Designed miniproteins, single chains. Designs and how they scored, part 47

Each design is a single chain, and the fold is of that chain. pLDDT is the mean over its residues in the fold that is shown.

## One batch from the design tools (miniprotein)

Design m1621
Fold by ESMFold2-Fast:
Structure m1621 (fold): chain A 90 residues (1-90)
Amino acid sequence: HMIEEAKRKAEEEIRKVNAEADLKIGSLYAQAVRDVKTLEELAEKNPEKREEYRSLADEVQKTADEQIKKYNEEAEKRINELKERYQSLA
C-alpha cells in the first residue's frame, strides 16, 4: 500500500506546513496589531503629529499584510508540491 503511505505522509507534511504558516502569520499579525495600537495611541496624544503617526500605522499594516500574503503563497506552493508528489506516486 505505497499509495496509502504516500498519501498519509503528504497529509502529515501539509498539516505541518499549515501549522508553521499559522504560527508565522499569527506572530506577525500580533506584532503588527501591537505596533499599530501604539502608533494610534501616539496619534491621539500628539495632535500635531497625528497624520504622521497614522501614516506610519498604515505603513505597518500594509507591510504586515504583504508579508502575510507572501507566507500564505509560500505555504500554498509547498502544499501543491506535496500533492503533486503524492499524485506522481499513484
Scores: mean pLDDT 84

Design m1622
Fold by ESMFold2-Fast:
Structure m1622 (fold): chain A 82 residues (1-82)
Amino acid sequence: MKEEAEEEKKKILDEAVKYRTKVAQTGNDELIKKATELSKKLVKAVDEYVEARLAGDTERYEQAKKEINKHLEELKKLYEEA
């Protein structure tokens, strides 16, 4: 259970790094700024997700998972526009 939460965290953050790296390669300051802010929000959501899962708070981890999906989707759109 704890190892599963850490593995999911790693996969999400690895995807975010991939998208952010592609956006950084464009040299577009506005896109880089947006990707950076989305990455900060994603990290917070991932931390909340892990903490909620360890606490057994199903309502909170579901909300955190929804936020993770939203921010990751927004970051992916920036990657596709880059």
Scores: mean pLDDT 79

Design m1623
Fold by ESMFold2-Fast:
Structure m1623 (fold): chain A 63 residues (1-63)
Amino acid sequence: MALILRSVAEQIRVVGDGVDRFLEWMRRNPDASEEERERKMREMTEESKEQNQRILRELEAQE
């Protein structure tokens, strides 16, 4: 059970790291259009959501 709580906390942290990576990418690509920035952000947030969903499914399987 402690491992489950720890896993959830770590995934929340990973999502934050994803946002930081997006900000770094945006800083390196100042010429990027608004559409490109939105697309990149969606890709990074999508990956984070997928990771969270997988964890939630594992938690649901554990009784």
Scores: mean pLDDT 67

Design m1624
Fold by ESMFold2-Fast:
Structure m1624 (fold): chain A 88 residues (1-88)
Amino acid sequence: SIDEDVERLRKLIAEGKSVEEIKKFLQEIGAPKEVIDLPDDTSFKDLLLKFAEARVPELTDEEIERLKNLSVDEQLDAIRELLKRYQQ
C-alpha cells in the first residue's frame, strides 16, 4: 500500500541508508528510469521531489514549489497524500 511504502521509505532514510539503496527501493515501488538515473550525490529532498514529479500526473508548479520548501519527513507525508489522490 502507499502508506506501507512511504513508512518503509521513511525508515530506510532514518536508518541512514545511502541514496543508492533508497533508489533501489524507489525502483521496487515504481519509480521510472529518470528518477533512478539521478546522480548518487543527489540530496534526499531532490530525489523525493523527482519521484513525486514522475509518479503524480500533472503536478502543478505551486505543488512542486511547496514540496521544495518541506523537510524530508514533510515531503514524505505530502507525497503520500498526492499518491492517494492520484489512485482514487
Scores: mean pLDDT 83

Design m1625
Fold by ESMFold2-Fast:
Structure m1625 (fold): chain A 72 residues (1-72)
Amino acid sequence: MAAEAIEEAGRRTRERVKHLPDAEQIGEETKNIALAYLIDEESGEKLAEQLKKRFPEGETAVEIAREAVERI
């Protein structure tokens, strides 16, 4: 259930950025952010901030990860 929601977050992110060379990497990092948020908010926020600094699409990926966690 939680694992399924995390996999779906990665898939949704890859679909949204599918034309980018790093689509697979951004999708996997979205899954890692969702997992981090399930452990604690500080871990999730740190990974989210790092992704946002690396990619303009990072904000969208973080939003998808947060929505997946809230659904669990």
Scores: mean pLDDT 79

Design m1626
Fold by ESMFold2-Fast:
Structure m1626 (fold): chain A 63 residues (1-63)
Amino acid sequence: SAAEKEALLAEFEANLDANSEQQAKKEGMSPEELEKRRQTALEIVRASLEGKTAEALAIAKAL
């Protein structure tokens, strides 16, 4: 359902935010690069939940 998809996105976003700052510090990523990676990751998850597997794979491969 739409509610279940939103719940999964919210959970993923919360876990991503918790880990991304620590990972970015290790890799020397700028805040702008971190935000770009975060948005791309959310886009992959959204595309996957919409059944757009080919689109999600193309985005992931471009990372």
Scores: mean pLDDT 72

Design m1627
Fold by ESMFold2-Fast:
Structure m1627 (fold): chain A 93 residues (1-93)
Amino acid sequence: TPETRRRLEEAVRLAEQGKIDEAAELVKDLFPSPFEGIDEEFAKYVVVAQAYLALGRGEEALRILDLGIEKFPKNRKVLEQLKKEFEAVFAKL
């Protein structure tokens, strides 16, 4: 919907300003966590990356996942797997 797209675009704009918490909060209801029991902090990076991907901005989506891996290295394997899944989706766009 036009309203959904507007929320995605605003979330991406906030993320570009480094406001990951605000960006994730704006769209978290559109993208429920794909995993049970994941850390809420890195879940924000996953949600924001999904917003970028939904707008066709696959390269920026992968960059946000890379930031999540860098900031939350204990979750590296999960985030690297998500990055591969995002790359596969981006390759089909």
Scores: mean pLDDT 75

Design m1628
Fold by ESMFold2-Fast:
Structure m1628 (fold): chain A 87 residues (1-87)
Amino acid sequence: MREVTVELDDVEITVNGKTYKAKRATVRTRWDPATGDREVTIEAEAEDGSKVILRLRVRADGSWELEGKVLDKEGNVLDEFRRRGRG
């Protein structure tokens, strides 16, 4: 497995119509050469102390799944969603 991590500055993330502004977000990309599967995880801490966590999985066959969570500063789930498709 290979992994690359990138830090992004001044990021806006919109989840279900609500926009979260973060000074910094971390993007992690992993891929499995045995399966051809790829995973992208984005984690951002918003200015209000909430955390946004997005996880995208892409299979070798082009199918994908996106999972999202928004947590408050205490770690309680404020919002979550899951989406699936074929690319």
Scores: mean pLDDT 79

Design m1629
Fold by ESMFold2-Fast:
Structure m1629 (fold): chain A 79 residues (1-79)
Amino acid sequence: MSEEEREKTFEGARKIVDDALATAQASVAAGKSTPEDVALAERLRKQLDEAIEKGDVFDAGAITVAAAVLKTVNERLLA
């Protein structure tokens, strides 16, 4: 994997984790989800920061999948 591909992966991961956190916060505020979803999104953000510092693209990829699932679940709860 090229350095540019790694940076794009990390940028995409940051965006999806931030979206997952914002969506979880909105779902909790609407009474549609639990504070545990916000806590999960915050843990994913911390794990992503650690993966980025280590240059671990595979960990960042796994975190992206987890964040995308969390975002989708909370978007459906808000619908």
Scores: mean pLDDT 84

Design m1630
Fold by ESMFold2-Fast:
Structure m1630 (fold): chain A 85 residues (1-85)
Amino acid sequence: SAAAEAARKAAEEVGKEAEDGVRNKDAEKVRKAVERLVEATEKYSSPEAAEEARKAGEEAVKKVEEGDAVGAADALGELVAYGGL
């Protein structure tokens, strides 16, 4: 469906931006990417999935701020999985 295609494209773009943010230690870029994916998850999946995605995203931002790139990448993987994308 057009909605599923839009959700997939949003997740792909957000994933790329989030990975770039982690590589460059840019917590603001990761935070903005997380917000976009949470919004897409709420729209195309469920409010419950969006809440879990938000928690995983907050953990990813925290790990970037702490300089833990591996932990940030793991949290981003969970974020994408909750989005079902």
Scores: mean pLDDT 73

Design m1631
Fold by ESMFold2-Fast:
Structure m1631 (fold): chain A 90 residues (1-90)
Amino acid sequence: AEKEIKELVKKLKKALEAGDLDEARYYFVELMELLKKNLSEKTFEELVKKVAPLVEEALRAAAAGDIETAIKHAEEVEKLAIEALKKEKS
């Protein structure tokens, strides 16, 4: 799961850098589906509350050409996703 999260975030970052918002949305959806399969419903719900605003900000930043901000938000999403996965294994 952690390797798959890192690979999806890598693809997401490339889409954001290219300004391909449709591709970026696709990888965000794929990341959330992967997390839903690997986390309890409660852990996933709490993660979604934190990740949803970051996803909106990343897409908004990329749409404005602020790639640095978009990548920072994508990296925070990766960090939160990996932390949620580690909590699930505890």
Scores: mean pLDDT 82

Design m1632
Fold by ESMFold2-Fast:
Structure m1632 (fold): chain A 66 residues (1-66)
Amino acid sequence: DPEAERREEGLRGIDERARELEERLIKLAKEQGKTVTTADGFVLATEEEIREGAERLREYLKELLK
């Protein structure tokens, strides 16, 4: 189904972007001597990194959901 394919591609794009941002946050946090751990909602990354990543993801989700 074309709609299902589009949905999967959208989710895939979001997942890829989320992974990229997560990797960046982990790397940056590690550089500062911190570790990013997201399991039950606990994140040890820098606030600025999380904010920036969230903002970017928000815009992407907004465009994809349109």
Scores: mean pLDDT 61

Design m1633
Fold by ESMFold2-Fast:
Structure m1633 (fold): chain A 117 residues (1-117)
Amino acid sequence: SQKKINEILNDKLKLIAYINFLSGERYSNDYVPSEKEIQAVREFLELAAELGLDLSLDPGVIFLLLLERGSLEQLKRLARIMLSVTKDPERQKLLTEAINAKSKEEAVALLKEMLTL
């Protein structure tokens, strides 16, 4: 729900945990999130809510459930969200390939490979 999304976005520690997951960065608890990073977390949570996922789950668990339950279009949306906050060139390459994936199986494989970086 929108209320739960706003609760997470207004919790600085949870927000930073989501940003760290989506970007692959390791920002500390004193980090000041950008508007772009806040928007990426919002879009990630909105995608999870569209699939009926429990937003109280850890970001990594939500991500794995998105890979399992999401359509190819939804996985491409996930890849675009993550690409928007990703600075690492190797992660950017995998996310760009996921956005251009021809099948759900290809998108899932690329998104899973990104977690191993």
Scores: mean pLDDT 91

Design m1634
Fold by ESMFold2-Fast:
Structure m1634 (fold): chain A 71 residues (1-71)
Amino acid sequence: ARRQLVVEVPPDAVGALSDDVKARGGRVRSNVPRGDTRQLAVDLPSDAAAAFADDVKARGGRVVSDVPLPA
């Protein structure tokens, strides 16, 4: 099963979080400016989503949405 997360992160965190997504077998689908932050849409295995959300929070980001993708 997979999940899509939309996260808002400081611009300086984007590189590290993109590498984290790749390391977890995921993919960054979009990376767009949102005022002083970057909004990332990422596709991740369900078992990786919680750890990624914790990494986002640790880097000063916020999870905007977290939805299961259909099997």
Scores: mean pLDDT 82

Design m1635
Fold by ESMFold2-Fast:
Structure m1635 (fold): chain A 72 residues (1-72)
Amino acid sequence: GPGAAAALRAGGASEAAARAFGAANDKGLQMIHELALKGEVTPENVREALEAGGVRPSEEEARDIAAAVRGG
């Protein structure tokens, strides 16, 4: 949703990465949160979580999202 996209932009993600993250449903966003708690935020795990959330990010978007989640 819009709040998730705004948070990722604040974390330094590109606009395309923030839009992809914001388009994910609650299931995908919950999986990203669980990855962050485990210290397992990788571009591959982010891609799999977002695909479960109904969004298919590019490799570049997945890397940007992983970096922003780790840094924010």
Scores: mean pLDDT 82

Design m1636
Fold by ESMFold2-Fast:
Structure m1636 (fold): chain A 80 residues (1-80)
Amino acid sequence: GKVDELLEAVGKHLAAILRAKKNPEPVVSAEEAVAAVRAGAAAAGDPNADKIAEKVKEEAKKNGGKVTTFQIAKIVKETA
């Protein structure tokens, strides 16, 4: 479905970031998460990029500027 396509696109960008950082934890910065969400939404043609990005920023702020890939996926599912 449309949400699954967005999750796939965002997930691919997050995986690339984590691979480059060689990070064993599925955790990214707020800026990296927003970049992955915007890139994924552009690839999937999703109009909710701004709403998802704002929710991701709020979640990251609660967690010292970091957010897990699981939290990002949850926000995408709840917002799209």
Scores: mean pLDDT 79

Design m1637
Fold by ESMFold2-Fast:
Structure m1637 (fold): chain A 84 residues (1-84)
Amino acid sequence: GAKELIEKAKEYIKEGNFDKALELLQKAIDLAEKIKDKKEKKKLLEEALELGLEVMRAAEGDRKTILRAIGLILRAIGELLELE
């Protein structure tokens, strides 16, 4: 599920594999969009947002990875705004 994808993304971030981490975070948001429980959906989106910010910080100097992380961050923010 989405939570397992978040856990794997954390591992890939620790390994410096930002491409795989961002791929898994996008899939986690895809799954989170299907969650009916507003509290669980919000928690997963907030975790994805935090990890996107972590990738952006760690990928300093890699413009392509930074832009991909920004795209993920904006997507997570947009989904979180729909929950207000």
Scores: mean pLDDT 87

Design m1638
Fold by ESMFold2-Fast:
Structure m1638 (fold): chain A 75 residues (1-75)
Amino acid sequence: MQEEFDKEVELALIVIEATITKNALDKGIKFSEEELKRLIERVNEGIKIARDLGDDETAAFLEEVRKKLEEQLKK
């Protein structure tokens, strides 16, 4: 199933980026508004893929990262 494999790979890449992003946010690193919006869109795509695959734990992790990005965007 090429489509499923491609989505699993995309999700893995999003999770890696989200993990790096969360670490940066936790260290107090400030992103630009443009970077925050891009990262939020990327995380939203990951949440959708994770839910479609039934990976509730990954979806919950990405939702936590999205919340932190949205909190910085609103400041």
Scores: mean pLDDT 83

Design m1639
Fold by ESMFold2-Fast:
Structure m1639 (fold): chain A 68 residues (1-68)
Amino acid sequence: DAAARAEMRRRVTGLLRDAIRASLPHLSPAERAQVEAALAAGDVAKAASIVIRHYMDRGMERSRELLS
């Protein structure tokens, strides 16, 4: 129900925010600015998506380097 989903969202949002903050020093200035803007807007899901995409793209580039 709505109350159970709100509680889950609150808990997940807290954990995601902490993980995002821990990742900020490892991002490029442009990515960091996008994450900070998303967090300022309260869009933790968007901020998390940017961080995940950063590491996904980095992982893909590393895989391509190993295969080249």
Scores: mean pLDDT 77

Design m1640
Fold by ESMFold2-Fast:
Structure m1640 (fold): chain A 86 residues (1-86)
Amino acid sequence: SKEEILKEIEELKEKLKELLEELKKSEKPDKKEIFERLEELDKRAVEIGEKFRESEKTPEMVEAMKEFTKEATEIMKEITKLLEEA
């Protein structure tokens, strides 16, 4: 459902926010690149949300959500790795 997809996006944003707060507390040189990727990810989340508001659930929107989830997961793993390397 539309509500289910929006909930999944919101949960991913919440997880990213928690990891980002931990990253902000560290003095990692790679912070800038991760912050830039998080900004792009947030923009994509907004675009997906807008498409869901304007139309019915389509295969294209489902695929876009899958790609968003994959990218969010990759960024979360990179943040975790940087924190572990401290």
Scores: mean pLDDT 69

Design m1641
Fold by ESMFold2-Fast:
Structure m1641 (fold): chain A 67 residues (1-67)
Amino acid sequence: MDPKVKEAAELILELLKKNGGEISLAKLGTELQKKGFSGEVIGQAIARLVAEGKIEVTPDGTLRLVA
């Protein structure tokens, strides 16, 4: 995995834990962009976490921890 994508994925999991297992995609994107991650890197990190079964994305744009 690209080191930046891995770093973003770890931060996504941390943000989800701090927000009780759910966070809006908009809020997540804003927080990661403030930390210097591009939208492309954020998108790749989300796709990786979904593929690993660690998170899900709902139709209303919410990310949730699966475990």
Scores: mean pLDDT 82

Design m1642
Fold by ESMFold2-Fast:
Structure m1642 (fold): chain A 77 residues (1-77)
Amino acid sequence: MVAALQEQLDVAEADLDKLEELAKKTKDEEELKKLLEGLKRGLAELERLAPHLPPELQPRLEALLARLKELIEELEK
């Protein structure tokens, strides 16, 4: 179980790194809206996982949630 959760966090972190770069380069309004929707869905899924993660993985999730929330706020303005 823990290994699967670690893998999910690893994938989410890698995906967020790519999305952060994409957000900086994207100027198309439609692509930005799609990106924003995807980020909001990702945030909801990760928040759903929070109470089920072992203590060892909680700091990683908290950092990931903070990054994701920051990116969403930047894109919403």
Scores: mean pLDDT 78

Design m1643
Fold by ESMFold2-Fast:
Formats: sequence, C-alpha cells, structure tokens
Structure m1643 (fold): chain A 65 residues (1-65)
Amino acid sequence: MLTLEEAARRAYEAAKNNDLEGIKQIAEEAGVSARTLGIAAAELAMKDGDYETARRAVKLGRELD
C-alpha cells in the first residue's frame, strides 16, 4: 500500500516530467484523488523552492478531476 508521503514524492517527480498518466496511476495506488495528490506534490515542490513544478502539480491534478 502506497502512503500519501510516498505518493507525493513520486507525484513530484511525475510533475517535473509533465507525466499526467504517472500522476493518475500514483493516485489510484494511494487511494486518493488526483487533486489531493497534486496538492501534496505541490507542497513538496514549494519546500524545495520549485514553484514551477508546484504550479504544474496542481494543474495536472485538476486535469484528472
């Protein structure tokens, strides 16, 4: 079972690569909405000062809603 913390880390990498399908699969494995996962990944990106990836993570999560 994928924890939200592990899912958020994987989604952060997927967002860096603009990988919409990767985010969808990670959300399904974690049992969370793509929107929730996108927000969690964006929070990790913001901690790294990576605001571009943070914006992309939110956008990709919204596209999967």
Scores: mean pLDDT 83

Design m1644
Fold by ESMFold2-Fast:
Structure m1644 (fold): chain A 99 residues (1-99)
Amino acid sequence: PLTEPVVLERGRVKIYDDEEGKNLLYDDEAELIETPDGMLEIRFLKTGEVFQISIVSSRVLSETEREIDAIVKTNDGKFYKAKIVLKDGRIEKIYLIKE
């Protein structure tokens, strides 16, 4: 078990407010963090915003790509259904589903 938060990755992450990727909300450097209770968080370095992530399911799209279905809690306490795209084991894109 972890005793402190662990930074798993740091990199550029794009967040869209639609599944088609037409409305870009964030394009920022972020840290993927595992908390001591085993939860995942994304922390955006420019805004200081934190998203808490609960993974629902995952699927392999290709040798380098994986898609994760998740529930995301934003800093304002709102919950969104989300689709997270990993490329080469790194978070590349997050699609927030408002509905």
Scores: mean pLDDT 74

Design m1645
Fold by ESMFold2-Fast:
Structure m1645 (fold): chain A 86 residues (1-86)
Amino acid sequence: AEAAIEAAVDALLGLFDVDGDGVITKEELRRYFESVGVNPSDESIERFIAYFDRNGDGVITREELLAAVRELIARNPGAAAAIAAA
């Protein structure tokens, strides 16, 4: 279960963290959304970051993403079972 959570977080970081610095910045989120044909507003990017950003530093760290994924799985037991089965 933990290995599956870490793999999911590493996959998300690999998707958004274009610079490989281990954090997700507003610029990296903007680039990702633009690459999939979405033109995000600064407000949308900041709301997305705020969802994960627990310490208010304006970036999403690997630790914050791990905590958010763990909480999402804890609130959705079916998702935890699906991840464990994958």
Scores: mean pLDDT 68

Design m1646
Fold by ESMFold2-Fast:
Structure m1646 (fold): chain A 98 residues (1-98)
Amino acid sequence: SAAAEALRASADELMRREGLPSREALRERIRAEVEAQRPAVEAALASGTYQDQELGELHFPDGRTSGALDLSTLSPEERRALLTARIDAIVAATLELI
């Protein structure tokens, strides 16, 4: 909502004035921490052992979901899309807690 956007803008300005991390800086930090998990997730996808129960069903930009795919047989492009969707989902969920 417009009120929520105004509140976030006010909070960002206050955090900047106090020298605290902005919401954008926190988003980038969370993204970097999740990106550090990428090699392990890529290895699990390549070996067919990938399981991420905490995220549930991931939504791809083309409208497909992870539950509709055989994760052990993904193309390189589909694996990249899943890894990107996973990072975006974790970042979004974590920011909602902050």
Scores: mean pLDDT 69

Design m1647
Fold by ESMFold2-Fast:
Structure m1647 (fold): chain A 73 residues (1-73)
Amino acid sequence: SIQEEIQQAQTEYNLTPETLERLKEVAEEVARLLEEHRDLPSEEQRRLVEEYLRREYPELLELLRAMYAKSRA
């Protein structure tokens, strides 16, 4: 889950409390977006999340992409 990925990132990237709070807020908005579009295929849901983050939170998008890439390595 996004919450679990944020918690792992806190440990691996030594995130500040402020950054962690921002990530939790973003995770809640992303979860809401996914719930609204739960009928879409997973690939389309992922694209919507990336587009949302790129528009609203571009700095956090880079962090999340780094976490995602590391989790698949």
Scores: mean pLDDT 69

Design m1648
Fold by ESMFold2-Fast:
Structure m1648 (fold): chain A 120 residues (1-120)
Amino acid sequence: MELLERMAEATRGATSPREVVRAIYQAAKEAGAKLLKESDDEVEFEFTTPAGIRVKVKVKVEGDTLHIKVEVTTPDGRTYTFEATVTPEDAKRITGKGIGEAVAELLRVVADFVRDLEAR
């Protein structure tokens, strides 16, 4: 079961940056991910796939802005970074949807990328 896909589904209904942080925190906690940092405004955690790919996720709220960073490290030491800064207004303007939908789309892109790396 892919943790990033579970987090994507958990975040879809979020209407605020803090609701995104809570949804991601709960999904990570229930999946047994290694929590590196937790607060009402920030969560950072890490997990390793069966193929040895290490995924580190950091989500932080600053005012009405959500910062999300996902670092994907392969067993050979290559690192790929996915980063986004999103406000509810920007999500609505760009996607026509809420902030939770925008974050869910990013997490699905990363999940697809990790699956592609595992197939190589």
Scores: mean pLDDT 80

Design m1649
Fold by ESMFold2-Fast:
Structure m1649 (fold): chain A 57 residues (1-57)
Amino acid sequence: SEVQELQERLKELYEEILKLQYQFVTSDDLDVKNQLSELLRERHELERKLAELKEAQ
């Protein structure tokens, strides 16, 4: 289902974000910061879509 596909993608994004957050804390790299910003934006968009689908019932 679409809900399942979104949940699986969110799980992947959470894992990627955690890895980049750890890398950013240890390196303070601007490229890592930019990648984090992009992934955080994608996560927010997918969380919004998932919430809308759950509200639609």
Scores: mean pLDDT 80

Design m1650
Fold by ESMFold2-Fast:
Structure m1650 (fold): chain A 104 residues (1-104)
Amino acid sequence: SLDEIRRRAAEALQNGDKEGMLKAAEELVKYAREHPDVPKEVITAAAGLLLSAAMKYDPSTGTATYESEEQKKAADLAFEAIHSDRTPEEQVELLEKALELLKK
């Protein structure tokens, strides 16, 4: 259920578990793909998980950086999915592309 996915997502975020964040994001993206009438908040939650998984926080500079070009591209796609004028289908497509880049 969405509640179980959200609970796992919250735990992964709290623990800095990037693999858990990606798994939760994958489940949310799959749910949105199968349910075109899904609430906007589900797509936003998936994008947030992908953004968090893509970023490496550097405490010495106080900035979020990216370990690879693939992580940066994934973050850009996830950001675009929720910050540009797009249909739910287009948002899901962008998030699917971001997820594939982060699974490399």
Scores: mean pLDDT 80

Design m1651
Fold by ESMFold2-Fast:
Structure m1651 (fold): chain A 71 residues (1-71)
Amino acid sequence: MTLTLQQAQQEIDQVVAQARAGTPHEEIMARVKQIIDKGKGMDPMELTKLSLRLMAELVEIDLARRRAAAA
């Protein structure tokens, strides 16, 4: 099934919100895989941009968690 750009953006926003709420890493990664798999029918450039944004957000969340744990 192919995602629209709007649906893909909403799915990514939900995953980012779940990650910020403390959802386990394995659940977040499973959701990311599902979004990418559904997005294979999208424009490759738009899918790449969304994937880069998602990875940047997840890296920032992980770094923030590590800083909080170290403090």
Scores: mean pLDDT 76

Design m1652
Fold by ESMFold2-Fast:
Structure m1652 (fold): chain A 104 residues (1-104)
Amino acid sequence: MEKLSEDELKAIEDALTDMAKIEDSSVEKATITSIEHLTTIDGKTKIYRVTYEVGGEKKEAVVIVYDGKVALVISKDFIKKNKDLFSKNKVLKFDSETTEASLT
């Protein structure tokens, strides 16, 4: 069983906080309530489903970790709401292709 490091957990929380601030700049910090390993691609790309709490709301995100570093954090609701903006983003396009290959 792979153990997620404390440094990786902190990086994920920071990324979730940054993402939440894009929707609401008054948001404090996101707190991870659960984390689930979904898959590993090419031995270095790990995909997690994360449940977190921010601003008193429970939310879910997909987190992509590449070579021990957080590459992207994607809220399912955030993508659905902003798909037209993020579908043209190079980083999201790359990570979306990786996520689709793993989940579909």
Scores: mean pLDDT 64

Design m1653
Fold by ESMFold2-Fast:
Structure m1653 (fold): chain A 96 residues (1-96)
Amino acid sequence: MPPKVEVTAPESVVQGEPATVTVKVTGPPARVDVWLLNLETLERTLVGSADAKDPESTITVEITPKEAGRYAVIAEATSSEGTGVSDGATLEVLPP
C-alpha cells in the first residue's frame, strides 16, 4: 500500500517570516518531498526533503515565503509500494 501523507501548515504567515510545516507519513519507508505550490501561477518550489523510515514518521520543515499570495503545501512520499500524495494545506502569505 502506498504511504499515507498528511500535511499541517499555518493558515497564514507574513512575508519574510518563518512558517513551520508538519508532515505525517504512515506506511512503508518513503522519500518525502515537500512542495510549495503558488495557486495563481502553479509554480512549484521544493522546500524540504526527508526520509520516513518508521511506520509512522513526523517531519518538520521551516519555510520562509518571499512573495505574498495564496499557496498550497503538498507532500509526496515515494516508496517501493507506490507514491502517496497529501491533500494541499492552504497557506496565505500576507504582505509585510
Scores: mean pLDDT 83

Design m1654
Fold by ESMFold2-Fast:
Structure m1654 (fold): chain A 71 residues (1-71)
Amino acid sequence: SSMTEAMGKAMAETSERLAREGLAVAPIDRAAAQEKASLLKAMANVLRDMGGPEEAIRTVEAAAREVEAAL
C-alpha cells in the first residue's frame, strides 16, 4: 500500500515533467510529442493495473490529454 502510493506520486511527478517536454516540442516535432502522449497513456495503464491511487491515475491521464490537445 505505502509502496504503491509512493510509486503513484513518483509517476504523477514524472508525468508532469513528460507533459512539459511534450508541450515544448509539439510546435516543432509532432511525432516526438505524440510519443510522449503515448508514454503517458501507458504509464496511466500500468498504474491502474497496479491498483495505484485514483488521484495519481487522474494526474497522469490529464497530462496525456494536455499533450494530445497541443497536437
Scores: mean pLDDT 85

